Designed miniproteins, single chains, continued (3). Designs and how they scored, part 44

Each design is a single chain, and the fold is of that chain. pLDDT is the mean over its residues in the fold that is shown.

## One batch from the design tools (miniprotein)

Design m9518
Fold by ESMFold2-Fast:
Structure m9518 (fold): chain A 100 residues (1-100)
Amino acid sequence: SNLEEAKKVIDEMKKKVLELIDNNAPSEEIIKVIDEKLDKLVELMEKLSKEDQIEVLEYAIKKYEEILDYIKKNRPDDKELIEYIELIIDLLKEAKESLK
């Protein structure tokens, strides 16, 4: 199902991002992975009902908040990455509100 595939993309993104953080990858590489996964997520989202889009956005917000907490704990001085993730969370929240 497209809903399960969208959630899987989010889970795979989080797993890869945390692995990159643990391996001291540069912020640019982490941002690139997130951008690539967001593009794929947008394509999947276009195939979902409004209700399923809201569920995917809520799931993504939760997973990005978990990533943000992990970055703040493990790379507190990485301001570029922190600001980027905070921007993504805000954009996802705005997208969710626009669907209500």
Scores: mean pLDDT 89

Design m9519
Fold by ESMFold2-Fast:
Structure m9519 (fold): chain A 72 residues (1-72)
Amino acid sequence: SLKLEAEIYLGMGLIAKGLGMEELAVEHLEKALELNLSLPEPDAELLREIGDEFESLGYEEKAKEAYELAEK
C-alpha cells in the first residue's frame, strides 16, 4: 500500500539521518511526502512526522509545506 511505502521511506530517512547521510535522508523524506500526498486521504500524523524531520535537518520551507498539508 502507498501508506506503508510512505512509512518505510520515512523510516529510511530517519536511519540515513542517524548515520549522518543528510542528502539521502532528505531524498527519502521527499519520497515519503510524495507517497503520502498520493493517498486519497493523506495521513496527517505522518505529514507532521515528515515535517518534524525536515525541520530537524534545517529544511524549514519543506517542513512548513508538510505541516500545512497536515492541517487540511
Scores: mean pLDDT 84

Design m9520
Fold by ESMFold2-Fast:
Structure m9520 (fold): chain A 84 residues (1-84)
Amino acid sequence: AEELLKKFEKELEELRRETEAVIAEGLARLPDSPEVQALVAELRRLLKELEELVKNGGPLERLEELKARIRAKMAEIRALVAAA
């Protein structure tokens, strides 16, 4: 049981690093984009929610949903950067 939590903690740390890199690139490339700013704010909220859920041993379905939403928002920032 604890082994799954340790695995999720490692996955969370990796996802956090990837997300922060995408945020940094988006803000550097499109600092005045309200769309990027909104996506950054949502990503930070989703990351915090995921961290709290992992810490509390929340349901796997909810963890996977939040991870998918974070990845989708990261892809939206990447698409906006690519379109600029």
Scores: mean pLDDT 81

Design m9521
Fold by ESMFold2-Fast:
Structure m9521 (fold): chain A 97 residues (1-97)
Amino acid sequence: MSFTYTHSGVKGEVVSVVWYMQRPGQPPQEVFSWSRDSGASVSPRFQGRLTLDIPSPSTFVLTIDDLQPEDTATYWSEVTTADGTVTRSEPVLVTVD
């Protein structure tokens, strides 16, 4: 099973993107981050299971392969543009049996 998350509608020059997950009763955890200055960083628990595709400058598609029950969480992304604006996506609940 794979989960695909799409963040779209970003305007301006993107300088960083961070994807978060939050499980019930747990603090938010970073899934994947990218920044212009430091590049990509993948959380150890998702190593080898993440793909980032950028079909347009305003669209970011994150795919998580080989979903595990512990991947059950609410997911969202935050995009920072060069002017310092942070745009948060709508949260998505993912349930894995």
Scores: mean pLDDT 76

Design m9522
Fold by ESMFold2-Fast:
Parts: structure tokens; sequence; C-alpha cells
Structure m9522 (fold): chain A 82 residues (1-82)
């Protein structure tokens, strides 16, 4: 059902944000193995989100928190690679 689909999207977004946060933590710790593991997990969750084909309204709601988490993780990765 549509409600089940929305619930799956919300759960995947929570898992995605947590994985992105853990990626940032791993990058700050210099743990390259953990960085690789969380990058793989993020890719898997993003593919699942894509397969659920969120509506434009749902995409507009979920994009800002995901973008914020990614920006923070990207900064940590850039510092790791300096």
Amino acid sequence: TEAEKIAQIEQLVEELIEAIRKLGEAARAGDLAAVEEYLKRIAEIMEQLRSLQPSAEVRQRIAPPIAAALREAEEALRRLLE
C-alpha cells in the first residue's frame, strides 16, 4: 500500500542518515576500513530509496536532512584526504 511504501521510505531515510553520520565518525577517526564499509552501506540504502520511486513531495521533504548529513560527512572525508 501507499502507506507501507511511505513507512519504508521514512525507515530507509533514518538508516541512511545514521550511516552517513557513522561515515563521518569513521573519517574523523581515520578508520579507512569503516569508511569503505559505510560508503557501501550508503550506496545500498540509496539504491533501495531510488527503487521505491518517492513522489516529488516526499523527495522535497527528505532531501534537506540527507543533504545536511552528506555535507558534514563530505567535510570529514576531505579532512581525512588532506
Scores: mean pLDDT 86

Design m9523
Fold by ESMFold2-Fast:
Structure m9523 (fold): chain A 98 residues (1-98)
Amino acid sequence: DDLELIEKVKEELEKKKEEIKKNKSKLKIPSGSDRELQVHIVIQMAALKVRGKDPDAALQKLAEHMKTEIEELEPEESLKIIEEALKRLEEAEEKLKA
């Protein structure tokens, strides 16, 4: 069920948001990614984790495919990306309920 997957992905993103706030943790993203791609990647990584797959391995392969390196985003920027990802999932959930 897509609704159940969205709910679990939102839970993973909320956990990541709290971890960033508490520990000043940084999101890892392929260098040169625009905001739209950063949000998409973060959602996909959370979905991979929910499915029991290795998101770090997927991120490494994506960076190699893009011929770039992985960069770490500052905690404040990381939080903005997570918050935008959560908003998009809320909108997707609302559309699926209609």
Scores: mean pLDDT 85

Design m9524
Fold by ESMFold2-Fast:
Structure m9524 (fold): chain A 96 residues (1-96)
Amino acid sequence: MVEEKIEEIVKEMSEKAKKVGEEKRSSKPDLELMEELLLEVIKRIEEELGDKELAELLREILRLLREKVKNPTAEIDARIQALGEEIEKRIAELNK
């Protein structure tokens, strides 16, 4: 199942993020480093699943999160939520 592959990739990246967090514990959270890890997860999902549409939706959420840091609005939050629903819909379609 697609969900199983995503869960495995997320677990691997979560462990990697924990190690990076420990190494950077003496400094403030590095948002750019977290963005790099998220982009690596998105790339892995695209390569493992072969679904360009799902990968593009995940990249769009990351773009909106960056935009939210610069200009936090309820409109951006609504767009992030809508993209989350589209991602869930796409994952369900891939599981068929």
Scores: mean pLDDT 69

Design m9525
Fold by ESMFold2-Fast:
Structure m9525 (fold): chain A 85 residues (1-85)
Amino acid sequence: IPPEVAEHARRSVEALRAGDVDAAKQHLDEGIEAAKKFAENAKTPAEKRLAQSYIDMLEEAKKALDAGDVDRALEIAESLYRAGQ
């Protein structure tokens, strides 16, 4: 996982644990942009598929927050930051 994507996922987890949904959404948006930048720089089909999976996961987490499902968003964001460790 790109360090920038993992870092934004980590910040989203910290915001969610603090009850700051707006900050968590901002960090997820930053993570999506980082993943898109990784996709633009991807040179192999495998890297492009991996980048798309990160985008999809971050978008799912954001959609969960928009629906009020904080637990689902936290689960997704935690999985991404743990992959970066």
Scores: mean pLDDT 83

Design m9526
Fold by ESMFold2-Fast:
Structure m9526 (fold): chain A 85 residues (1-85)
Amino acid sequence: AREKLEKALEYLEEAIEIARERGDEDAVAALERMRRTVEELLEKGASEELAEAVLLTAEGVRRALTADEATVREIEARVRAELAA
């Protein structure tokens, strides 16, 4: 349980950095709230089942943000190239 929650925190931290880089303050706030909940679960303890669900959710969020961030960066790069031409 603890190991899965610690891994979930790593995924959430990466997701927060991606959201912050994009200037998505609403996403940052939501992810930081989720991180606080995971930290509380680490202190109080959680079932293996709950820890698994939290890990899968954090991984999914990070994966979605990584895919979206790559798309945004590609669009940004193209716009900057067009404006510099």
Scores: mean pLDDT 73

Design m9527
Fold by ESMFold2-Fast:
Structure m9527 (fold): chain A 84 residues (1-84)
Amino acid sequence: MYKIEKLTLEDAENIELSFKGLKTPEEKAVFFAILAKYIDSVKEATPEAIERLLKILDEFKDIIPKSVYDKIVNRLKELQKKLE
């Protein structure tokens, strides 16, 4: 069972590499579904990971469905608020 306790900078960098590799609509759809589910399962995140992912999401916002973008960004902002 894959338990995601904490989102790290390494996780954010791996997500960035995945975005750069997306070529087909099918790959994009599968990736966005997995990414949304992954971020929703995250309980804690480092500030560096959140900042990196927010930058990546903003850079690629034109290829991400708005509903998926908003869901992931809102979850990352919730995780950011938990840091203090």
Scores: mean pLDDT 76

Design m9528
Fold by ESMFold2-Fast:
Structure m9528 (fold): chain A 97 residues (1-97)
Amino acid sequence: MEEAKKVIEEAKKKGEEFVNKLRQLDPEIGERAKKAFENFYKQMEKAVEEGKLDKAIGAAISMRLAFTRFGEQASPELAEEAKKAMDEIVKKLEEVK
């Protein structure tokens, strides 16, 4: 479970970096993304604390979709960067035992 917690910390860091980039392009989109991502962080943290790794992976997949959607509203290049970053997070969670 410590490995899953570290992956969630990485997801939070990537989310904050992505929100900061969105806010530089469009502050309104950045604030909406921040609120959406905070909900995904809570879902992932709760799932890990409950030992439900499948639910944490599901929340990460949903967050990846949100990254793509918010990125597309601001920049296609930023959307692709964010999607790749979240693909790595999802893969790391799937590799946790």
Scores: mean pLDDT 81

Design m9529
Fold by ESMFold2-Fast:
Structure m9529 (fold): chain A 118 residues (1-118)
Amino acid sequence: SLKEMVEKEAEELEKLGFSRDEAYGLAAIIVLSEIPRELLLKAVEEGDVKRIQGAIAWAVGTAEQRFGKEAQGILLRALNRVPLELAAPLGDTSKEKVPVETVRAFLRAFGEAFRELL
């Protein structure tokens, strides 16, 4: 199930030193977009918002077909729970990179929301 795949991926990320909320944010993107973990972690470390936004867009576009309508609903509700001030920098299409802490703040808020809805 989606829950089991996300929980397993989050557990592995917590072992790498990520906080629980950040681990769930990363795990949701990895599981739903199929982006390799190593590529997503590199994008986060480099503040590569274009790659992160591309992974999220792919997840939104494919979640229903891969995991059903409930999975797409959880993803969209979690994204909508992220405060606008944390989400807006990730939606800025004029930027290729943002500060790493900006990306991590988004992932923590997204991961908390996703974990609560899962």
Scores: mean pLDDT 88

Design m9530
Fold by ESMFold2-Fast:
Structure m9530 (fold): chain A 60 residues (1-60)
Amino acid sequence: SAAAARVAAEKAAAADPAVVAEELRRLEQGFLDLGFDKELAERIAKAFVDTELWVTGRLR
């Protein structure tokens, strides 16, 4: 039960909308600073965050 609670907490933290939103914002701003257009920056940032969440969810 303690181990299950810890795994659930880690999974919840990884899927936390606030954490996800902050990471997405940072990535999007980074791409915008590099000169990418807004649509492309949003798509790339989303793809990176989605991939990280998928990998993290698979591993944890």
Scores: mean pLDDT 68

Design m9531
Fold by ESMFold2-Fast:
Structure m9531 (fold): chain A 100 residues (1-100)
Amino acid sequence: SGYDIAMQAIRNAQQAIQYANDGRRRLQQGDYNQAQQDIDRARGLLQQSTNLRDQGMRMVQQGSSPRTRSAVAGANSLIDTGQQLLSSVQNDLNQNINQQ
């Protein structure tokens, strides 16, 4: 269902945020290689989440329950949060590497 797809998008975005936070922690510890691995994992999960959200949005446009629409909105908010966090962590990593 569109709801199940949107809930998968939410789950993937939440996991991406967790990996982005792990990447920031690794970066603060000077573990640049591990930070990049966490960032790459977060990026993959955000891409999967975005694809699922887009699929859920198409189902909303074809006729949706309020539950499906709310779940898609939740996915949008988490994807946006995750993308902002990921960009911040990637920029910080790039700056630290360039200072070596």
Scores: mean pLDDT 88

Design m9532
Fold by ESMFold2-Fast:
Structure m9532 (fold): chain A 68 residues (1-68)
Amino acid sequence: MNPKLKLADQYGTQGQIYFEEGKYKEAVVAYDKAIALYEAVKPELDDEQQTALEKLKSRRAEAESKLG
């Protein structure tokens, strides 16, 4: 696995933990870091990895919606 994608998965997990704790601002920051790492390798993403990136974007949007 690409080391950047492994780190992205860690930030994605951290974002979900923050979201579950009601820390929506921190969740957005964590998801933004995960998305940036996926986009840095975007031309090399397979279909499964592209789906993971879209899910991260959806989770970020949901967290941002909670901020008002």
Scores: mean pLDDT 82

Design m9533
Fold by ESMFold2-Fast:
Structure m9533 (fold): chain A 70 residues (1-70)
Amino acid sequence: SVADEAAELRAARNTALANIPYDEALESERAIVETLSEEARRRLVEALRAGAPGAELAAILSRAQEEALA
């Protein structure tokens, strides 16, 4: 369901965020999550479902940041 996908995305985001230093990056991180392409969100959720560790989820977010803020 959409609610399950949203919960999984939030869990994946929180796990990835715990492995990325934030400092002044909070606004950029928020923009990444809010403006992620459908493909980027799909990658993040599917990685979480596959049991990817936080470091891998962090790498997916970093790549999404480069794509979204390019």
Scores: mean pLDDT 63

Design m9534
Fold by ESMFold2-Fast:
Structure m9534 (fold): chain A 76 residues (1-76)
Amino acid sequence: MSAEELAKKALELVKKGKKLIEEGKKLIEQGDILKGVGLIIAGIGELTEAGILARKAEELGDNSEAVKYALEEASK
């Protein structure tokens, strides 16, 4: 997988992870605590994977804003 492919995949995982966390928060607020917590955990997993892939892309020489964004979001 090229640096560009890793960076693109990292961004997709950031978007997916953030969406899962947001949906999980809404479910908890509605009283569906088990589903909500499950989605938040899944979202955190996606963000963790995004951080790993973004670091690999950076190591392969991708210094794009996309890699920097993915690393920043994964660290939150």
Scores: mean pLDDT 77

Design m9535
Fold by ESMFold2-Fast:
Structure m9535 (fold): chain A 73 residues (1-73)
Amino acid sequence: GVLTYGPTVELDAAVTRDVLEQLVREWHEAGFSRIVTPDTPAVGLLVEIGKRLGWRVEKVDDRLVLYHPSVKL
């Protein structure tokens, strides 16, 4: 299917692992091609969860960009 652009997400430093896991699963299920979030203390958790689902994670300026596993770079 055709992937759609995902939202820009603002992550709080206090965001929980459960909330991040739910968000990444929702993004994966929705088929979002790309998600953008600020580079926050939650970055480590987001990288772990994203990679577990096959997402690629890149830092671009002050942002973290996650690419759906179906996106070819």
Scores: mean pLDDT 69

Design m9536
Fold by ESMFold2-Fast:
Structure m9536 (fold): chain A 87 residues (1-87)
Amino acid sequence: SSENEELLEKVERTAVGLYVLYADKRYDAAEALVAQALAEHADNPLVAATIRELRAILEEARRNGVPLEELAARMSAVLKAFAAQVA
């Protein structure tokens, strides 16, 4: 549906934004973007769960020094799973 396409696009934009901010080492800005996205989608449990999963991947990447290519792959997998659930 149109609504599901809009939700997917918003989640994808959030994921891309998080990746870019993380790659630029703008960690506080990345955390602020996560908080903003969770507040925006508080009434959508599936979107909120997806944003929290993206946050968890980002936190693990920062803590363990995960390469940017691996971070991108993990975030892409989360987005593919979300897309399948809203199709």
Scores: mean pLDDT 87

Design m9537
Fold by ESMFold2-Fast:
Structure m9537 (fold): chain A 76 residues (1-76)
Amino acid sequence: SMEQRKKIKELMQKFWEKVENGEKLSDEEIERLAKEILEATGGKPPKIVVDDSAPEFVKEQFERLQKKLDELAKEA
C-alpha cells in the first residue's frame, strides 16, 4: 500500500541520517529495523542502492542492513 511505502521510506531515512552522522547501529538495532521493514513489505526485502561515492563506513552499514534483511526474508 501507499502507507507501507511511506513507512519504509521513513525507516530508511532515519537509518540514513544516523549512518551519515557516523552512528554505528548495534546488531540488535539492525535486526529490529530489518524486521520492521519486512513487516511493512510483507516479507519481501527491498532493493537498497547506495551511491558509489558514499563513504566506506556508510556502505558497510547498508551492507549490514541488506544482509540481515536477506537472512530474515529467507527464514520466513
Scores: mean pLDDT 79

Design m9538
Fold by ESMFold2-Fast:
Structure m9538 (fold): chain A 88 residues (1-88)
Amino acid sequence: KVEELLKKGEELIKIHEILRTVGEDPDSIPASSLPQEVIDEMGRIHREGKEVAASLGEDAAIKKTMALLEEPKKKGEELLKEAEKLEK
């Protein structure tokens, strides 16, 4: 249903917004106040970035981390666009 696509899209956009906010100002949101999904995503990004840094160096790790930070936004926007098509 359209409602499920909207909800999932909004959740992914919200995760991206929180990740961006914490990335710009790490002290803006206490770790204890972050949603579990954001904590899990940050942990995944950190692990993948660290592995790339060890294998390919810092520049490659930065590029990978930036790409991973944008994934939730891209997926969320795709779901919202799909929901919009189904509403009409």
Scores: mean pLDDT 74

Design m9539
Fold by ESMFold2-Fast:
Structure m9539 (fold): chain A 80 residues (1-80)
Amino acid sequence: ELDELIDEILKEIDKNGDGVITKQELKDYLLSQGHPAGPSPIPGFKTLDDIVDAIMKLIDKNNDGVITREELREFFLSPL
């Protein structure tokens, strides 16, 4: 179920238990899953920070700097 998936995502990423995901928590989660912190010393490659910023911008619709359970649910259900 979608709500169970969202609860699992929140539980794994929201390590301080405040019910929201910060940019730092998302970055730490991706690093823990084996995503590299940086691709190479050569300029022009996408970094993990670029991916995190893109995810935050796409999901954090109220621009409060965090991702809520409701924003995650809306993202997965969009477009309706």
Scores: mean pLDDT 68

Design m9540
Fold by ESMFold2-Fast:
Structure m9540 (fold): chain A 80 residues (1-80)
Amino acid sequence: DLKRLQEILEELAERLEKMEKEGVPLEEQMREAAKYFEEKGLYTLAEYYRALLELHEAGREPDAAEVELGRRAVELAEKV
């Protein structure tokens, strides 16, 4: 259901926007995104965001493609 996916993405965008306004670090935003996707049954997306967080915690900086993917998810939700 496209409508359900739109609602999920809009809710996530609202949560992430609030966290960013509160000065929450990117790592916490990634954890919240992973948790939110898991709550909605989107396990593949949740696992993907956890993998990105693990790479960051291992001392590897996210590359430009990983950062862009996250921004696109938020931007797509804002356009709906």
Scores: mean pLDDT 70

Design m9541
Fold by ESMFold2-Fast:
Structure m9541 (fold): chain A 65 residues (1-65)
Amino acid sequence: MTTSVSTVVSPDGKTYTVELTWDADGRPVRVVIKDENDNVLHEETVSSREEAQLFLVRSFKKLLE
């Protein structure tokens, strides 16, 4: 398994870290969203790229409200 870390910046300048864990076939299995202080805001187990994308959209929509 491999974990990829990406930074996402909101329109108001807040920084979030997204950690994606990938299986041996390159599919995402877990998504973690952290704030700029490394506090875990959202975490979800996922079985596909589509599920990971939906989780990210939902989580960021709520965080940006």
Scores: mean pLDDT 74

Design m9542
Fold by ESMFold2-Fast:
Structure m9542 (fold): chain A 86 residues (1-86)
Amino acid sequence: SSVAELEAQAREEIRAAMIRILRENGVSEEKAEEIAEKSLYETDAEKIGELIAEVTGMSREKALEIAERILEEQRRIERRFVRRLL
């Protein structure tokens, strides 16, 4: 498989994980999809947390905890795909 195909697959898994994590934390599917679309390429937990707080109205502290969990899962997915390239 090409590197571009693996990167696209990793991004789809990251998007799905973001939506799942947000929904587990009481975010509606529509808002979770909006957050995922706007933050898919974001690596800064504070920026993702600010977006979550803005879209959902939850506290910035809770939003930041969710953002950190999202980035941890993103790093886990990316590490799995990097192993396929080696």
Scores: mean pLDDT 84

Design m9543
Fold by ESMFold2-Fast:
Structure m9543 (fold): chain A 113 residues (1-113)
Amino acid sequence: PLEELLEKVRELRETAERAAKAESVEEAKELVVRMGELLREIQALLSDALPLLSPETAERLEKLLREIAELIEQMQEAVDKGDLEEARRLAEEIARLAEEMIEVIEEAIEELE
């Protein structure tokens, strides 16, 4: 379950990195929709993985995912307002948090193997 979670968070990071470089509001809109889809998949996978994680790791991943969810909502609002600069800034923050989440998951996988 953690390997699938890791793969989806990596895809979220790559999508956010692309959104941070988006050349149009339309491109940013397509990418934030994809990030929303990935967020739902990640939320389900994390829920399934929770029994395998230490309480500390679970809390950290839940906090990171909550922060990512809030930023995706803010990015959707920025895109709806036509604010490409703000959408790109929010995407950069999402990519940063996704990278931190990747590091936490990789460490958890090493401890379980």
Scores: mean pLDDT 89

Design m9544
Fold by ESMFold2-Fast:
Structure m9544 (fold): chain A 78 residues (1-78)
Amino acid sequence: MSEEEIRKKIEEYLKEMDKLTQDFLAGKISFDEFGQRMEEIVKEISKLLSQLPKEVQEEEFQKFMSHVQKLVQEVVNA
């Protein structure tokens, strides 16, 4: 995959995480389903991050971690 394709896939997964968080907070999905689907997405993003060039890997990893922290904060404060 190209760097551009990897970045697009990561962005798509981050949007999927946002939707799952919203669906969970709205009571549309169970905690077990939410946890399983989030773990799968995190594993896929981690694999994609490891395929990026060194010069962008740290930046993309920091963006991912910031996004995860934001979602955790939204769930904890709900």
Scores: mean pLDDT 82

Design m9545
Fold by ESMFold2-Fast:
Structure m9545 (fold): chain A 85 residues (1-85)
Amino acid sequence: DEEELHRDGISHKPLEGEVYYSPVDGFAAHLEDVKKYQLGDTSPLSGAPLEVKPAEEVENTVHISRREAIEISTERGIKLIEEAV
């Protein structure tokens, strides 16, 4: 899979613009990814509340790739779509 070949490239989708961020565990992700993978308003790492921050105001963050977001959503039983129908 081409996504596997550029694992570092997946990490290259950095925090830009507005992100959801948790100061509790350092989790951060783009707003669009949080909505798309239905991560809710809490960190998938700790369940801590997420705040909307400019990417430039967050540091030492645990950003997740699209692949990681899908895996976390699946493992938590969070639906990636509104319903399977």
Scores: mean pLDDT 55

Design m9546
Fold by ESMFold2-Fast:
Structure m9546 (fold): chain A 72 residues (1-72)
Amino acid sequence: MDEKVIGLRVSGAELDEEAWEEARAAIPLIEKLHKEEGVKVIAVTEEGEEMSPEVQEIVDILKEKGVLEIKV
């Protein structure tokens, strides 16, 4: 039993418009991988570092879908 994980760096990340659109478009694919292959996304953040509003929105969506865990 091996847990498949995808590491997502969220602290200190800057998302331009294209990167934001690409990240948002990837959410349905990540959700599908979680349901079909048991893939879990781990958001890596620095202690005390805050996420940008754009990154926070993506993190919140993934967390609501149950595919995301936040690690410091």
Scores: mean pLDDT 66

Design m9547
Fold by ESMFold2-Fast:
Structure m9547 (fold): chain A 106 residues (1-106)
Amino acid sequence: KKTIFDELYGDEDVEEVLERLKEALKAPKDSEIQILAYAFLAYYYARNGQFDKAYEYAKKVLDNMDKIKSPELKELVERILKEVAEIFKANGQTEKAEEIMKRLEE
C-alpha cells in the first residue's frame, strides 16, 4: 500500500526531504507551513519507531488544526495524521492512535 508520503515525494531522497522539513520549522510559529512540517515529522518519526517523538509532533498539529485556512492543506494534514495513527496501531501504540483519531473526528 502506497503511503501519502510516497505519493508526494516519490523517489526523492528521504534525508533531503527531512532537511527541507527542518528548514520549514523556521517559518513563523503556528503558520500553515510549520503545521504541515510538524505533520510530516510525525510521520517520519512514526515510520522509524520513534513513537514518543512522533506523538509530540502529531499533538502540535492537532493543537493548531483550527489555524489551517486552506481546505486542501487541512485535508492533506488530516490524511497524514490518519497514516500516523495507522502506524501507531500497527505497532501496538493503541492509546496514541486512538487519541489522534478521536481528535481528528471532533
Scores: mean pLDDT 75

Design m9548
Fold by ESMFold2-Fast:
Structure m9548 (fold): chain A 95 residues (1-95)
Amino acid sequence: MQIQLSDEQMELTLETFELFVELAEASPEELSPEEKEVLEELKRILEDPNVTKEQLLEASALLMSYLTAHRDDPRIQRLYREVSAAVRAKLDAAA
């Protein structure tokens, strides 16, 4: 299945990545090696002015895989809720 991101979906994806990075780095808890790998990939995407939609989809898949694998972790549940709430607020503000 070819997933094509709209410009609005790209913007929301980048904002989601930025928020996840900010919240994860603000946490006083030590980052796991897997979380560090996800954060480094998200930072790479955020810092690249020539990022492609395909690279955004790959980074999104990596993030979602990480969140799904660690869904029972209270810290990851907190991050997911905060990111979801912020994305929801952005969508509501665009209405």
Scores: mean pLDDT 71

Design m9549
Fold by ESMFold2-Fast:
Structure m9549 (fold): chain A 67 residues (1-67)
Amino acid sequence: SEEARDELTKKLVRAAIEKGRALTPAEAIAVVNEYLVEKGFPPLNLDPSLSNGEIVDAAAAHIDENS
């Protein structure tokens, strides 16, 4: 959903601000998996070759399909 994507994007933006730089894909995967666990979903094994946007899209799609 747009709601899940928005929340995931906010988490990534906040993490990037705290680091003072863009997140690596591994860091983005860690952030989306934190959110998934918070919402009661198991963590996803995502490909670290994905862009941060693709990582957000994959996690949001997983939430939508399992909600």
Scores: mean pLDDT 81

Design m9550
Fold by ESMFold2-Fast:
Structure m9550 (fold): chain A 67 residues (1-67)
Amino acid sequence: AERKERLRALAEEAAVGTDPEYAATLGERAIQAIDKGPVDGSEAETAEEQLRRAAALAREQRARAAA
């Protein structure tokens, strides 16, 4: 439950630097894989990793713009 909320937050953050639909799709994929359990963890891990990287990039871009 808590992890699903974190993934949605990451998807929202990633949307700042990318297409919101794309970020939402990745978030849903990760949530779906996690909801099914560890058997599909690799799918969730891949989507989560991509979301984390996209969010980090978007955050860095905002920091540079704010400076």
Scores: mean pLDDT 66

Design m9551
Fold by ESMFold2-Fast:
Structure m9551 (fold): chain A 56 residues (1-56)
Amino acid sequence: MIPKKPLYELSDDELIAFANYTKENVTKVALERGYEEIAEEIKKLVDQGIADIKAN
């Protein structure tokens, strides 16, 4: 979902939720357009970012 707050005002939980939402929607569009490699790269990048947030 698109947050009602600016990104810099999001909590870590809200940021993770937004990152997951973005991953789902961007990868869906990339796959629909035949960009499977780009979709996989986006998934890896987002998953790593979420792991880094949770580790800190």
Scores: mean pLDDT 76

